# Designs tried in a protein design run: designed miniproteins, single chains, continued (4). Part 69

Each design is a single chain, and the fold is of that chain. pLDDT is the mean over its residues in the fold that is shown.

## One batch from the design tools (miniprotein)

Design m14367
Fold by ESMFold2-Fast:
Structure m14367 (fold): chain A 87 residues (1-87)
Amino acid sequence: SEEEELRELYEFIRELARKAENGELTEEDRKEAEELVERASKSDRLTLLLLRAQALVAQELGLGPDEAEIEAQVERLEALLAERRAE
């Protein structure tokens, strides 16, 4: 389920963000994040899910100087993917 995949990404990113803010990031955490970003770079679907998860984490944790920009980026990608599917 896409909702289950989104939840798993949300939980992963939320924990990663918490560790980063507290200076608790391990080499394994960094490697997993790098692997996720690399996978997302090759998959529009995974990129969209990752950005949606990041937006949800930003909302819950109040992270970053511009939470609205993350949401806007997700909406822009959703629109671009919908346009590409229509072509």
Scores: mean pLDDT 72

Design m14368
Fold by ESMFold2-Fast:
Structure m14368 (fold): chain A 73 residues (1-73)
Amino acid sequence: MKPSAEELVKRAKEAYKQGNFEEAARLYDEAIKLDPNPSVETLLLAIGAYSKTGAPDAAAKVREYAAQAERLR
């Protein structure tokens, strides 16, 4: 069964609460890809998760989602 964007956001929030920031970032990224109109809240949560990973690719994702969130205001 293919998970919905809402289900992926729920799983990402649980992963974040458990301190699994890499998994949370991955799940938020998948949720955003499945949703053609992601909410500002979801984009900000993805930014938060990626910022906790410290990976070099995380900086690019943070910039991308921050720009998208500003466009949705």
Scores: mean pLDDT 79

Design m14369
Fold by ESMFold2-Fast:
Structure m14369 (fold): chain A 74 residues (1-74)
Amino acid sequence: SMEEELKVAIAKFVALSLMVEVEVTKRLYGPESEETKRAKERALETLDELIEELADNPEMVEWLERKRAELEEL
């Protein structure tokens, strides 16, 4: 449905925005900085919440889990 498509679009936007925030923080403060560590922790927590909210959509859960793994390796 259009409502389901919108929820997926918003979740993707939020996930990608979090990835960008971590990358920007890493570039400004360095990969080993406390700022980058805190940004990663907040992003991982938000991704975990999105995974729980979209638990009934296995394709989105798999996509979000891949983004979470990318973020862990950042």
Scores: mean pLDDT 87

Design m14370
Fold by ESMFold2-Fast:
Structure m14370 (fold): chain A 70 residues (1-70)
Amino acid sequence: SAAAQAAYDEGLRHLEARDFASAIAALREAARSGDPALTAQARTYLRLIVREAPTEEIRAEARAALDELG
């Protein structure tokens, strides 16, 4: 959906700006949309945040989002 795509695009903008908390929130919304392609891509970026984020707190938040998505 257009709303799901907008949430995904917002997540990527925040990730580029290194605003990880906002990026995780937006990617979580995109993944909850029910669009399988956007859900898969959002999960891929959440896994990337788990690997590359500068703090353990941000990594834990991304893992929690992935756990919620299954």
Scores: mean pLDDT 85

Design m14371
Fold by ESMFold2-Fast:
Structure m14371 (fold): chain A 95 residues (1-95)
Amino acid sequence: SNALLLAEYARILAEAGLDEDAERLREAARSGVVTPAAAEALRRAERIVRKNKKKREEELKQRLLKAGMPEEEAEKLIKEHERRYEEGVARLLAA
């Protein structure tokens, strides 16, 4: 799971033109070792994902409300998704 997350973040960094940071995350995915430089690259990827995530979370919330889900339940689901994402990043940085 960690290797897949690192590979996805590397793709996002490459799409943003951050090719050196992307390669550091690809090396971390292959070796299982997160260097300080790879950790900084991961933080940059997280910031990019966070910006896109807010838009996707708002779209998801609107779809759930349209489907008849109460706003409180929709917000709980979105918070759980956010928590899972943050836990994944924290585990990678702890290595």
Scores: mean pLDDT 74

Design m14372
Fold by ESMFold2-Fast:
Structure m14372 (fold): chain A 95 residues (1-95)
Amino acid sequence: SLGDLLRRFVELARELASLLPGGLRTTVIRQTDGILDLFNEGRHKEAVEQARVLVRELGGLVDGVKPNLTPEQQKKAEELLEELRRLVDEMESLV
């Protein structure tokens, strides 16, 4: 369901945020809270639109922090980002 995809998206976005510096991590967590609030208010299309915005922002943030990540963290970030993009594509097909 859309709700199951969105919960998985938030889980993985927060996992990716754990690899970011504290200030950026806090910003990402707040953005995921906003997406959940929109979904819970029945604003499903807006929640998915904000998830798409967050995925684009996360791509840029990962590129910016990549030199400070271990090879294992870089691989994890790339795998999480790929799955987040897949989830948003699937969620967009449902709204």
Scores: mean pLDDT 88

Design m14373
Fold by ESMFold2-Fast:
Structure m14373 (fold): chain A 75 residues (1-75)
Amino acid sequence: MEEEVEKRRKEFEEKAQSLADTGIANAKKEADRAYKESPELAKKVRDEMAERITQDVGEALVKGAEEVEKLRKEL
């Protein structure tokens, strides 16, 4: 039973890592595009994208922890 909980935890961790990797790659592309317009705009885009990625990854990890806790109660 605990093994199922560990597997679910790893799945959510992998999903969060994939979201972070994709978000970082997209943020770099957007920041590079913004830098062509203005260095100030590029800084703003980088800051906003970094904050959004942090929130999205954090939310995915929290949701994953809640799903794991729910699974423990059902086992």
Scores: mean pLDDT 75

Design m14374
Fold by ESMFold2-Fast:
Structure m14374 (fold): chain A 95 residues (1-95)
Amino acid sequence: SAAAEAAAQLDRGAEIAREAGKRVPEAREYLEKAAEELDRARQELTPAAISEAMRRVGEEGAKALGADPKNAQELAEALSEVLREMGRAGAAVMA
């Protein structure tokens, strides 16, 4: 189902954020907060909840990038993957 696909995509995004936090401990608190936003969107599975979570993940992601500038490229790549999975989840629940 579209809901199951969206849930799986949000689960993957949260996993990517948490794994990035393990690799970059200085950014961990922000990446964990980002993963928590995906977990909340996962419980609702609505376009509005996913859109709001994407906005908050962007805010936490900006803080993560500021926390460890030496790993900014790796963090930016991980955050792009997280937002891509969230975008797919949003598209799935709108279809």
Scores: mean pLDDT 89

Design m14375
Fold by ESMFold2-Fast:
Formats: C-alpha cells, sequence, structure tokens
Structure m14375 (fold): chain A 64 residues (1-64)
C-alpha cells in the first residue's frame, strides 16, 4: 500500500513540476528539487492538484 501511494505522489509531483517548470523556465536540477519538496509536502498532508501547483510555483521562484 505504501509503495503505491509513493508512486502516485511521484507521478503527480512529476506532472505538476513539468507543467509549472516549463512556465517558469526551470532547469532540470530545479525541477528535481521542486519535485522532492512537493513529495515531502504530500507525505505530511493530502493536497489537491491546485495546492500542489501553487506550492511548485513558490518553490520554483525560490530556486530562482
Amino acid sequence: MEAEREREREERAQRIVDEVGAELGLSEEQKEQAKRSLIAAMRQVELSDEQLRRAAISIGQSLK
């Protein structure tokens, strides 16, 4: 069960980071850091796709 949830978090984070990263012009390294941060946040609380997008934008802007 845990492995399936982890895989779902990875897939959701990847999709959101790809979309937001393209819009913000993030490098592959910045996308990877944003993805890790989103997965960590998802482990703490259930987030909607909209909340994940906002988190990804904030993280991406912080990475510069």
Scores: mean pLDDT 77

Design m14376
Fold by ESMFold2-Fast:
Structure m14376 (fold): chain A 85 residues (1-85)
Amino acid sequence: SLREKIEEAQKIGQEKAKSLGLNLGEGAIDLLTLAKLLGLEPGVVHEAAVEAGGIQVTSRDPSLYVMSEEQREEFLRLLEERLRE
């Protein structure tokens, strides 16, 4: 379920990136969408994304981040820790 929610947030991130004229590929992810799907505060998801090495791509949409595959696996690990509390 967590992987499915991340995949949904990636699909939204990719759509947002395209609408903004950004070529981020599969690395794009929307943290606000993910926070809503997980029932977590946006700040918690943002902190985990930054800790995993994720980068905010544009000031026009502060929830749009880009991550490598390795960074996404670390992000998943950090989110699992938050959800187990």
Scores: mean pLDDT 84

Design m14377
Fold by ESMFold2-Fast:
Structure m14377 (fold): chain A 101 residues (1-101)
Amino acid sequence: EIKDYDKFLEKLQEFIENTKRISSAKDLSDEELLKRWEEAAAISADADRLKRDIVSFLALLGNLSLELAKKLAENELEDVIDELDPEQKELLEKLLKYTEI
């Protein structure tokens, strides 16, 4: 599973790189972002791991500080949510809502 997680992060990085190559990526709608995330998330069937991967995804987008990314990697999600900017909090909440299906 650790190797599966590492593979997921590699795919997530590839997803971010591909997203940046699209000129409209900076204006991606929440629905489009979630659809792209859905493709990456299909690699991880573990909901708790998926939540951590979402945080890594937000960190890769530059919407999360390195310190906050570390806290989330340590499963301190509740503490991190309170420290997020309103835009970051909204994005994280949308992604977490998606993973709870």
Scores: mean pLDDT 51

Design m14378
Fold by ESMFold2-Fast:
Structure m14378 (fold): chain A 69 residues (1-69)
Amino acid sequence: SLEEEIQKRMEEGRKNLKKAEEDTVKRQLDEALSKINEELSTFLQDVLDQINKLISELEARLKKLEEEK
């Protein structure tokens, strides 16, 4: 019974350590993925904004060419 109690406590300790390690790794991975997704979303929005600006500038130029000559 004493040996069984020691064995159970050791197994419980191993489970607790594994869970803490897995939780830490998972947290770090989730944080990194969240950051990457945020940066990608910002980058895509910036690219879209630049494209829209270029289109607007081209449209304005075409309108001036049609109206002025």
Scores: mean pLDDT 80

Design m14379
Fold by ESMFold2-Fast:
Structure m14379 (fold): chain A 60 residues (1-60)
Amino acid sequence: MHETIVTTDPKEFEALKKELEAKGFKLVDYSASAENGVMTFTETFENEKGDKVTLVLKIE
């Protein structure tokens, strides 16, 4: 399973990261970009079963 969650709230982004880490997910990929005045942070997490979750934070 691969899920993508998009948020514009840094507090929600950090809470989602902590929840995933508590469930045994580990950070496997990180990227940051800037386009049209928007910063996008993308972090992909994977568990021991091979399930992936990608979290996206967009800041104007």
Scores: mean pLDDT 83

Design m14380
Fold by ESMFold2-Fast:
Structure m14380 (fold): chain A 77 residues (1-77)
Amino acid sequence: GVAEKAGEKAAFGLLQGVPYSGIIRSLMTEYGLSLDAAVAAVKAAWDALLKNRDLPDEERLRVAAEAAAEAIRKVVG
């Protein structure tokens, strides 16, 4: 769904070193997220990436994407 795709975009963008403002804008323009949902997604993905530094990149990306998707669902209702 939209939350899953937006979550993947947030996590991948952070791993690639894309600035927060760029990721937030992409989530809002490409996936139709509100500012609150986009910010929540980026924060959740970043927190998950920081907590899982010992995991391989592919596993870290999946965990961060899932965290971002969950944050989006919580904000949207």
Scores: mean pLDDT 86

Design m14381
Fold by ESMFold2-Fast:
Structure m14381 (fold): chain A 90 residues (1-90)
Amino acid sequence: SLEELIKEIAEKAKELSKEEREKAAEEIVEAAKKEAEKYKDLDEQIKVLEEAIKLVEEYIEPVDPELAKMVILGLEIEIGILEIEKAVRK
């Protein structure tokens, strides 16, 4: 699950190199996108990404604030893309 992935990365955060941290951020964003894609409704997809931000704030931010910022920025960009898609759908 997305929550389990976030928890696993949080536990390893102090042991990660800069490159591994960047890759971990990419993995969380991609996993959140895949979870969101299970929903047909764009509003539900946005909610999944917003919940992912809350999980990152709960589990990763206390251990690695810089990793948390990377993930949250990536998730906010994806939410922005979905909001644009929602605006152009009839």
Scores: mean pLDDT 85

Design m14382
Fold by ESMFold2-Fast:
Structure m14382 (fold): chain A 77 residues (1-77)
Amino acid sequence: SLAEQARELLRQALDALRRGDFQTAVQLASQSARLARQAGDRRLEAESLAVRAQALYQLGDFEKAEEYAKRALEVAA
């Protein structure tokens, strides 16, 4: 299912984030968020957006990191 694919991409994004591969984490988390939204899984979308925000923060893209963190909170609400 789309939700299962999104969860797998989120796991890979978290692994990339833990390894310091921040660019890969952004790409995988972005894909996960898109599939989670299509699946209607708001929790999974919010988690994926939060991981994307964290990876962007580590890359020094603070402006985008804040935007995605805010979107994650809005989706989770």
Scores: mean pLDDT 91

Design m14383
Fold by ESMFold2-Fast:
Parts: C-alpha cells; sequence; structure tokens
Structure m14383 (fold): chain A 100 residues (1-100)
C-alpha cells in the first residue's frame, strides 16, 4: 500500500509535468498509471489513499483534455474526459466504502 501510494504520487507528478510541457500523450500515459494505482489501493481496502489518488487523477485527466482540445487532438480529449469521470467514480466509491 505505501509503495503503491508512492508510485501513484510519482505518476501524478510526471503527468502534471508533461501537461505543462504540452506532451499530452505522455501525460495520458502517466495519468492512466496513477488511475491503475488508485484501483489497486481500492482493491486492497485502502479507501482514503484510493480516493486521494483517484481525485488527483480525475483533475489531471481534465487538464489533459483541455490541452488536447487546444492541440486539435479531439479523440484524446474525449478519452481524457471519460477517464476523468471514471477516476471520480473510484473516488466516490472509496468514500462510500469507508463509511460502510
Amino acid sequence: AEELLKKAQEAIEKAREYVKNGDVEKAMEYAREALGYAQQLFDLGKYDEAAKVAREASKIFGEIGEEAEKQGRHDLAREASILSVAANLIAVGAEIEKEL
């Protein structure tokens, strides 16, 4: 769990770095990696960590979508929007599971 959270944070930082540089393809790769770690944390019952990582991933996918649209990468922008929603659903699900 601790190792997964560390890897998730590193992936989040890399995704943000690539968005700032306009590299939406690499940003998407690292954002997907972070989402994968959020799902693994959820599956391990680490709901606080899963929610935190998933919320950050959702925000980054939103930023990737906006940058991709500016570059005319409409298919990638659509994919980022879908993944932003998926990440938010993991975060909400984790918050619900913690209260049960």
Scores: mean pLDDT 87

Design m14384
Fold by ESMFold2-Fast:
Structure m14384 (fold): chain A 129 residues (1-129)
Amino acid sequence: MDNIEIRLAEESDIPKIVELMLEQGVLPEYTVEELLELLRAGRLLIVVAEENGEIIGAGIAALNGDEAHLVYLVVDEKYRGKGVGRRVLEALAEAARAAGATRITFTAVSEPLARLFASLGFEQAGVGR
């Protein structure tokens, strides 16, 4: 059984999250320093999936008033099909509600991913949010 832990990110996780994004072909719009600034300002919610001290998945949502907008979801290719992305999204949705968000939104993605996000209470807000 996998010893995968789903938790809120710490500042020390940010460089590891960016490294995982780059390894998985996801180009981040933000530097490590910019992500740290936004996290410290309370403008981001970040959830990580960790196994044996290694970050294998992450979800990042931007907070704007009562809305949490999913900006990144990344899962290590070796861990795909194990429900890691679902667990990260579920924890991110719970964290967003705890932060006072009444809406959890995402941009346009593939239809299978859009159905997954919708099943977890995420609303499609279109592209460029």
Scores: mean pLDDT 80

Design m14385
Fold by ESMFold2-Fast:
Structure m14385 (fold): chain A 87 residues (1-87)
Amino acid sequence: SMNRRQQLRNYMDQVIQSGQQLTQQSIDRSRTDPSRNQDYVDGTVRYLDGLGNMLRRRASSDPDVADDGVRRMDDLRQQVRNFGNSL
C-alpha cells in the first residue's frame, strides 16, 4: 500500500490535472465565444481557488506537499488571469 505522503502527492497530481484541464477548456471556450470570455475566466479562477483551498486543507500536515500544490495551482490561476488580461 502507498504511504500517506505518496497518497497526498497522487491526490495533488489529480487536482492539478483537473485544474489544467479546466484552464484549457476555459481558454478554448473564451476563444469560441468572446462575448462570454470574462465569465469563463472569472468562473475558472473561482473554481481553481476552491481546488487550491481544498488541497491546502488536505495536505496541511505535509507542508512541502502543500506548498508545491499551492504554487502549481497559483501558476494555473495566473495563466487564466494573464489570458483574461489579453482579451
Scores: mean pLDDT 78

Design m14386
Fold by ESMFold2-Fast:
Structure m14386 (fold): chain A 96 residues (1-96)
Amino acid sequence: TERLRELERALREARELRYAIDRLIEAGRNNEDPAKSDAERALLQRLFPQIATPLAEIAAQDISDEEKIQKVKDFMAEPERVARRAEEELERLRRE
């Protein structure tokens, strides 16, 4: 159905975004180039605005560093929450 395709798309997009966030964090932690292949570079470049813009907006807010850290954690957790919700709905629809 259309709803099944929408959920599969949302799940794929959420998983891709989570993967990109995790890779950028790991590369930053290790002081490495985040993109070690052309395919990985293309993925990171495509998703970069979806990551960089929210993080820049959080950094620009006139709030405490503690509040900024919490907002970054919430932002990083959101793709996983979206993916989990989509997976649950897909499983329910497939059982019906």
Scores: mean pLDDT 75

Design m14387
Fold by ESMFold2-Fast:
Structure m14387 (fold): chain A 66 residues (1-66)
Amino acid sequence: MEVIEKETDAQTPEEVKEALLKLAEEEGIELLNPPRVIVTSESITAFAFGRKDGKMVLLVVKAKKP
C-alpha cells in the first residue's frame, strides 16, 4: 500500500482537513472514507484511505503545533 505523507503549516483541524482534501485532488486519489482528524497537544493529523490507479493509498497530512 502506498503512503503519501505531507506536512502543512495549517493551524486548525479544519485547515489540516482541507490540506488533505487538496492533496487527494492534486494526486488524483479517490477517497474511500471521510478524512479523520486527530488533535493532540503536539500536533494535528488528518488521514484518509483512498485509491489511485486501482491501488490502496493512505493519505496523511500533519501540522506540528508551535
Scores: mean pLDDT 80

Design m14388
Fold by ESMFold2-Fast:
Structure m14388 (fold): chain A 64 residues (1-64)
Amino acid sequence: MKLTEEEALALAEELVAANPALTDEQARVIRGLLLTAAYLSHDPELSEQVIQLARDAAAKAQAA
């Protein structure tokens, strides 16, 4: 999956907005993970894993 920086930040804001239970630190980590995935677009397997980590973290915070 290929992400631009703009797309990564937009996805991060959507995940954070959908999960208001996230702390400021958790929101920062999610934004960082998605930006990292955009910079790792040359390694699609690793980029996909980082995106999944961000989604899993947001989902678990919402479920708790």
Scores: mean pLDDT 74

Design m14389
Fold by ESMFold2-Fast:
Structure m14389 (fold): chain A 94 residues (1-94)
Amino acid sequence: AMIDTLSPVTLEKLGAYKEAFESLIEILNNEDLSVSEAVDLVKQMYQIAQKIGTVSSYQQLLDTVNNLIDRYSDQDVSEFNAIKAQIQQQIAQL
């Protein structure tokens, strides 16, 4: 589906979600997190991406998960791979 127009109220609400999303990306990039902590933050980002409901939000989340898989490549990345598959499925349905 194409997004033709959004109301100012909807745009303001989406702006707040995008700001929260960017804050979580910054935490993931700058904090020394365990795999479990990073998975929990990614799950929170997934909930925000569902509220935004755009291909762009899911693509940003997918890029973040791919970066985490690379960063934690020497550890168990099974949960990141599961979330990645779920994100890819959501993008394919939009």
Scores: mean pLDDT 78

Design m14390
Fold by ESMFold2-Fast:
Parts: sequence; structure tokens; C-alpha cells
Structure m14390 (fold): chain A 92 residues (1-92)
Amino acid sequence: KPPRVRELSREQVIEGAIHSLDLALRYAKAGNGELAASIGILTAGVLFGTTDDPRVREAARLALEGADYALQGNFDEASRSFQRARDILRSL
């Protein structure tokens, strides 16, 4: 019997966020700023809603920073911000 979506653990949410940030990185590297930004903003919203952990909140802020850079066409800085956010979440 599959678990309900509302019963997702913090670990499962963090794992999903890591995959979303990898996808945002791929779109940023492809020069698709709109998709990179949309995924970054959505991922940040999920992370801010998940926990008050300062490390997770820092990852969420970096995802928003990456989204802002992606909208500006600064794909190198967007990729750096998304990579840093992903690295924080992987270190949890």
C-alpha cells in the first residue's frame, strides 16, 4: 500500500529537491532561463515549507538566487547557485 503524499518524510522531500535542482542546472546549461528559473522557484518554495533548518533555508535562498540569475541570462552564476544549493542538501 503506497504512502500518502502528505506522509513524505523530510528525507524524501530533500531527495526530490536535489533532483529538481539537477534539472534546473541542466536547463541553465542549455540556456533555458525560463525553465531553470521556474524549477528553482518551485524547489525553493517546497524547501521553505519543509523545515526551519538553516541549512535547508540557505539551499532555498540559493535556488532563488539561481532562478534570478537564470532570468537575467547569467547562466554561469545560475549554475553555480543551483550547484551550491544541491551540495548543501546532499551534505545533510
Scores: mean pLDDT 82

Design m14391
Fold by ESMFold2-Fast:
Structure m14391 (fold): chain A 75 residues (1-75)
Amino acid sequence: DKEKAEEKMKELRELAEKVSEEKKEKLKKLLEKAAKNGTLKPEEEKEWEKLLENMEPEELAYAWMLAGEYARKLR
């Protein structure tokens, strides 16, 4: 349902406010590369893991919700 999707997007936006612009841009670039190429290269996968390793729980929640949104749009 679109209404449930809107609620998830609101939650994603609220989580996004807790994540720095630099981290959001890094996440977006990696997810766009994954979407464009169907997968991340081993070096990009390590970059993703390193980015997540330095995240607070709320930032981590944002990262995984954003990844889920990209996966949904691609498929």
Scores: mean pLDDT 75

Design m14392
Fold by ESMFold2-Fast:
Structure m14392 (fold): chain A 71 residues (1-71)
Amino acid sequence: AEDAALEARAQAQIDEWNKRKPEVIAELNKQIEKATPEERKGLELDLLSVENFPLGLRLAVDGVRWARAQA
């Protein structure tokens, strides 16, 4: 059951990420405070990526399940 194994692995990664997420967000916010206007735009995109990381993994798992249902 590849889907089940992939989902279990993704959930483990999400759980591990959730433990570190506050630290990463805090560090990015500190960098944004110190950044030039040009650097800040890139850091804001990084922050959005960090905030959406668990959703991205979840959507990938759901996509694999959906594709298999169509086969």
Scores: mean pLDDT 67

Design m14393
Fold by ESMFold2-Fast:
Structure m14393 (fold): chain A 77 residues (1-77)
Amino acid sequence: SSEEEQLLEELQRLAERVGKLLKEASAKKDEKKIKKSFEALGLLQEAARYLVVEKDVKKAQELLEEAKKLIEEIEKE
């Protein structure tokens, strides 16, 4: 569905954002930001599982919203 396609695109964009954050945090040896970036990656992996494997769009959306909030908090620090 178009909703599933939109969520997959959002997941890909969030993965790119957290990848950039992880590279920057690793270069600066910022252990706190590294740990938070891995937590965000974990949420994105769970969202992908629910969207692609479990076919639970609602749960995937909730996990993506949680990951997005965490990524935005890391970016503000």
Scores: mean pLDDT 87

Design m14394
Fold by ESMFold2-Fast:
Structure m14394 (fold): chain A 107 residues (1-107)
Amino acid sequence: TDRDRELARELARLTEEAARALTKGMKADLAGDKKALDEAIKKAEELGERIRELGAQGSPRISGLGFAAADNIYNAVKSLKEGSSKASGGALGVVGALEEARLLARA
């Protein structure tokens, strides 16, 4: 539907922003920049909540994609907070969700 395409475009936008925030967080962690890491974590958490709320507004496909993106953001943030090398796995999941959202936005 037109609504699903609009929601998918917004989901893609927010998911791309989250992927960028997570990438900045990983780079800050490697550089030992605690302030930049904390700012990146906060932004990723805020974007994850917005993605989850957006997902709840759509069809089952939009909801599934939004919740999957939010879960991947949550897992990546958790790994960054714990100093875990698994943060990259969560970030890859966010990129996958972004690709699917972009495809759905064009359908």
Scores: mean pLDDT 79

Design m14395
Fold by ESMFold2-Fast:
Structure m14395 (fold): chain A 83 residues (1-83)
Amino acid sequence: GKEEEIEKALKDVEEAAEEVKRAREEFEKDPSPENVSRLTGAVLRAIGSAQQVAIVGPDDEEAIKKAVELAEEAGVKVEPKPL
């Protein structure tokens, strides 16, 4: 059901946020073009994953808030919109 899709989308945000943290650590150690590309890709994935929570659960205010919280903990500002 819809709740399963929301839970999966939130798990995707969690995984994306952890990748942002790891990519940021590698970038801080070595700001190479490779590490810039990895960090950029990780940030875009986190934004997309948070947006997906709003798409699958537009009325689930708590899930949307949790997605924003997870992304912000990784240093990514997101504004998930259902449209």
Scores: mean pLDDT 84

Design m14396
Fold by ESMFold2-Fast:
Structure m14396 (fold): chain A 103 residues (1-103)
Amino acid sequence: MEAAEAALAATRAALAAGAPAEEILARLDEALRELRKLLEELKKEGAPKEKLEELEKLIELLEGIRELLEEFLEAKANGLEEFLAKSPPEVQEDVLLWLEQEA
């Protein structure tokens, strides 16, 4: 479907541009939503089982990547909160500036 292809292209463009993990995650969510719609439509149209299996495997792979990115972002957020809580106020600005460079 045109929408699924556009969403995948947007995800690929974000990856190629070195976009932040949050942006890649958002694009991946959109691509997964469109791919799931495509799978449902192809099932209704009686598409060959091989084509359905290929699409299901793609969805499963992308869902795995999404989960890993989400875990990475959670670990990054938790690490920042814990570090800021333990850091003196004078150091907090330096830590935030350093993290902006990593983002």
Scores: mean pLDDT 67

Design m14397
Fold by ESMFold2-Fast:
Structure m14397 (fold): chain A 85 residues (1-85)
Amino acid sequence: SAAQAAVAAQVAEIVRDHAKRKYPNILKMEIHSAPSGLVVLHVLVEIDGKERYVAITGRPEGGRIVLQEYFESGEKGETTVVPLR
C-alpha cells in the first residue's frame, strides 16, 4: 500500500543517515525495502584499514524504528532505537 511504501521510504532514509553518521569511510551502499517497512542496508566500510561488509536492519515498531547492526561474521553490533518522524 502507499502508506506502507511511505513508512519503508522513511525507514530507509533513517537507516542511511545512521550509517553515514556511524561510518565516515563508506565505500559502497546497497539498500532493500520491504512493504512491511523492514529495511536492510548493506555497506562496505573501511574499519582499521580493512574493507568490511556491515548490514544494518531498520524495523518500524510502534512509532519508533529499531536499528540493528550485523557484522559479516553474523555477530550483532549496535542496537539503536529512534523515533519515527
Scores: mean pLDDT 81

Design m14398
Fold by ESMFold2-Fast:
Structure m14398 (fold): chain A 74 residues (1-74)
Amino acid sequence: MKKLEELRRLTGEVQAALKRLAEQGKLEEAERALRELSTQLTKLGSVKELTDEIIDEMIKLLKEALRVAEELLA
């Protein structure tokens, strides 16, 4: 599905940004800033069936996580 591909792309971008933050010694700040978003994503990702509405919410949360990570990278 097109939305699942966007979800995977955004997940990869967030992971890449977190790796860069870790390399800069900012991992603790990133984990603190992203803690609630990570908790929400984990809860949504643990459902047995991914509806389009759940995927849309995960995409929104990942976009927000990416924005926060990019702000920390400045």
Scores: mean pLDDT 79

Design m14399
Fold by ESMFold2-Fast:
Structure m14399 (fold): chain A 100 residues (1-100)
Amino acid sequence: SSEEQLKKEKVMSNLLIEEFNETGDEEVLEKLLQFVREKITSDNENIRKLAIEVLQELSKSDKLTPEQKQKLATEIQELISKVTDESTKKTLEKILEELQ
C-alpha cells in the first residue's frame, strides 16, 4: 500500500540522513538529493512533505562542506521552479536562505 511505502521511505531516508551526519559521505548526499528530486513532484502531498522534511534536515547538517552547500543550493533553486504550491515554494526559499 502507498501508506506502507511512505512509512518505509521515511525510515530509509532518516537512516541516510543519520549516516550523512556521521560520515559526510558524498554518495549518501547524492542518494538523499535523488530521493528529494523524485519525491518533491509527487502527486501525493504526504510524499512531497517527506521530501521537504528530508531537505530541511539535510540543510541543517554540520557535515556539509562549502561545495556541498553550493550543490544543495543549486538543487533547491531547481526545485523551486518545479513546485506549484506557494507553501512549498516559501519553505524551499527559507531553506535556501539558511544555507547562504
Scores: mean pLDDT 84

Design m14400
Fold by ESMFold2-Fast:
Structure m14400 (fold): chain A 84 residues (1-84)
Amino acid sequence: MTPEELYEEALKKIEEAEKLKKKLEEKGAPKEVLLEIEIKIGLALIYLGIAKLLGYKDKELLEKALEYAEEAVELAKKELEKLG
């Protein structure tokens, strides 16, 4: 992936994680689960923000943003499956 592709993919995964978190809230997921997802989304946003400030020159920051965003999505999907 190019830095631009990493940025776009990370942003899409953050949006997906936020939507899944909202569905978990509607289904009455435990606050601890919602907090863990929120922390991962927050970390992804922090790494994206730093990468943007550096003009997207640091690909590793974008890769970290994507990693945390993907972890948030996967955690949210797993917890949503448990709730039925």
Scores: mean pLDDT 85

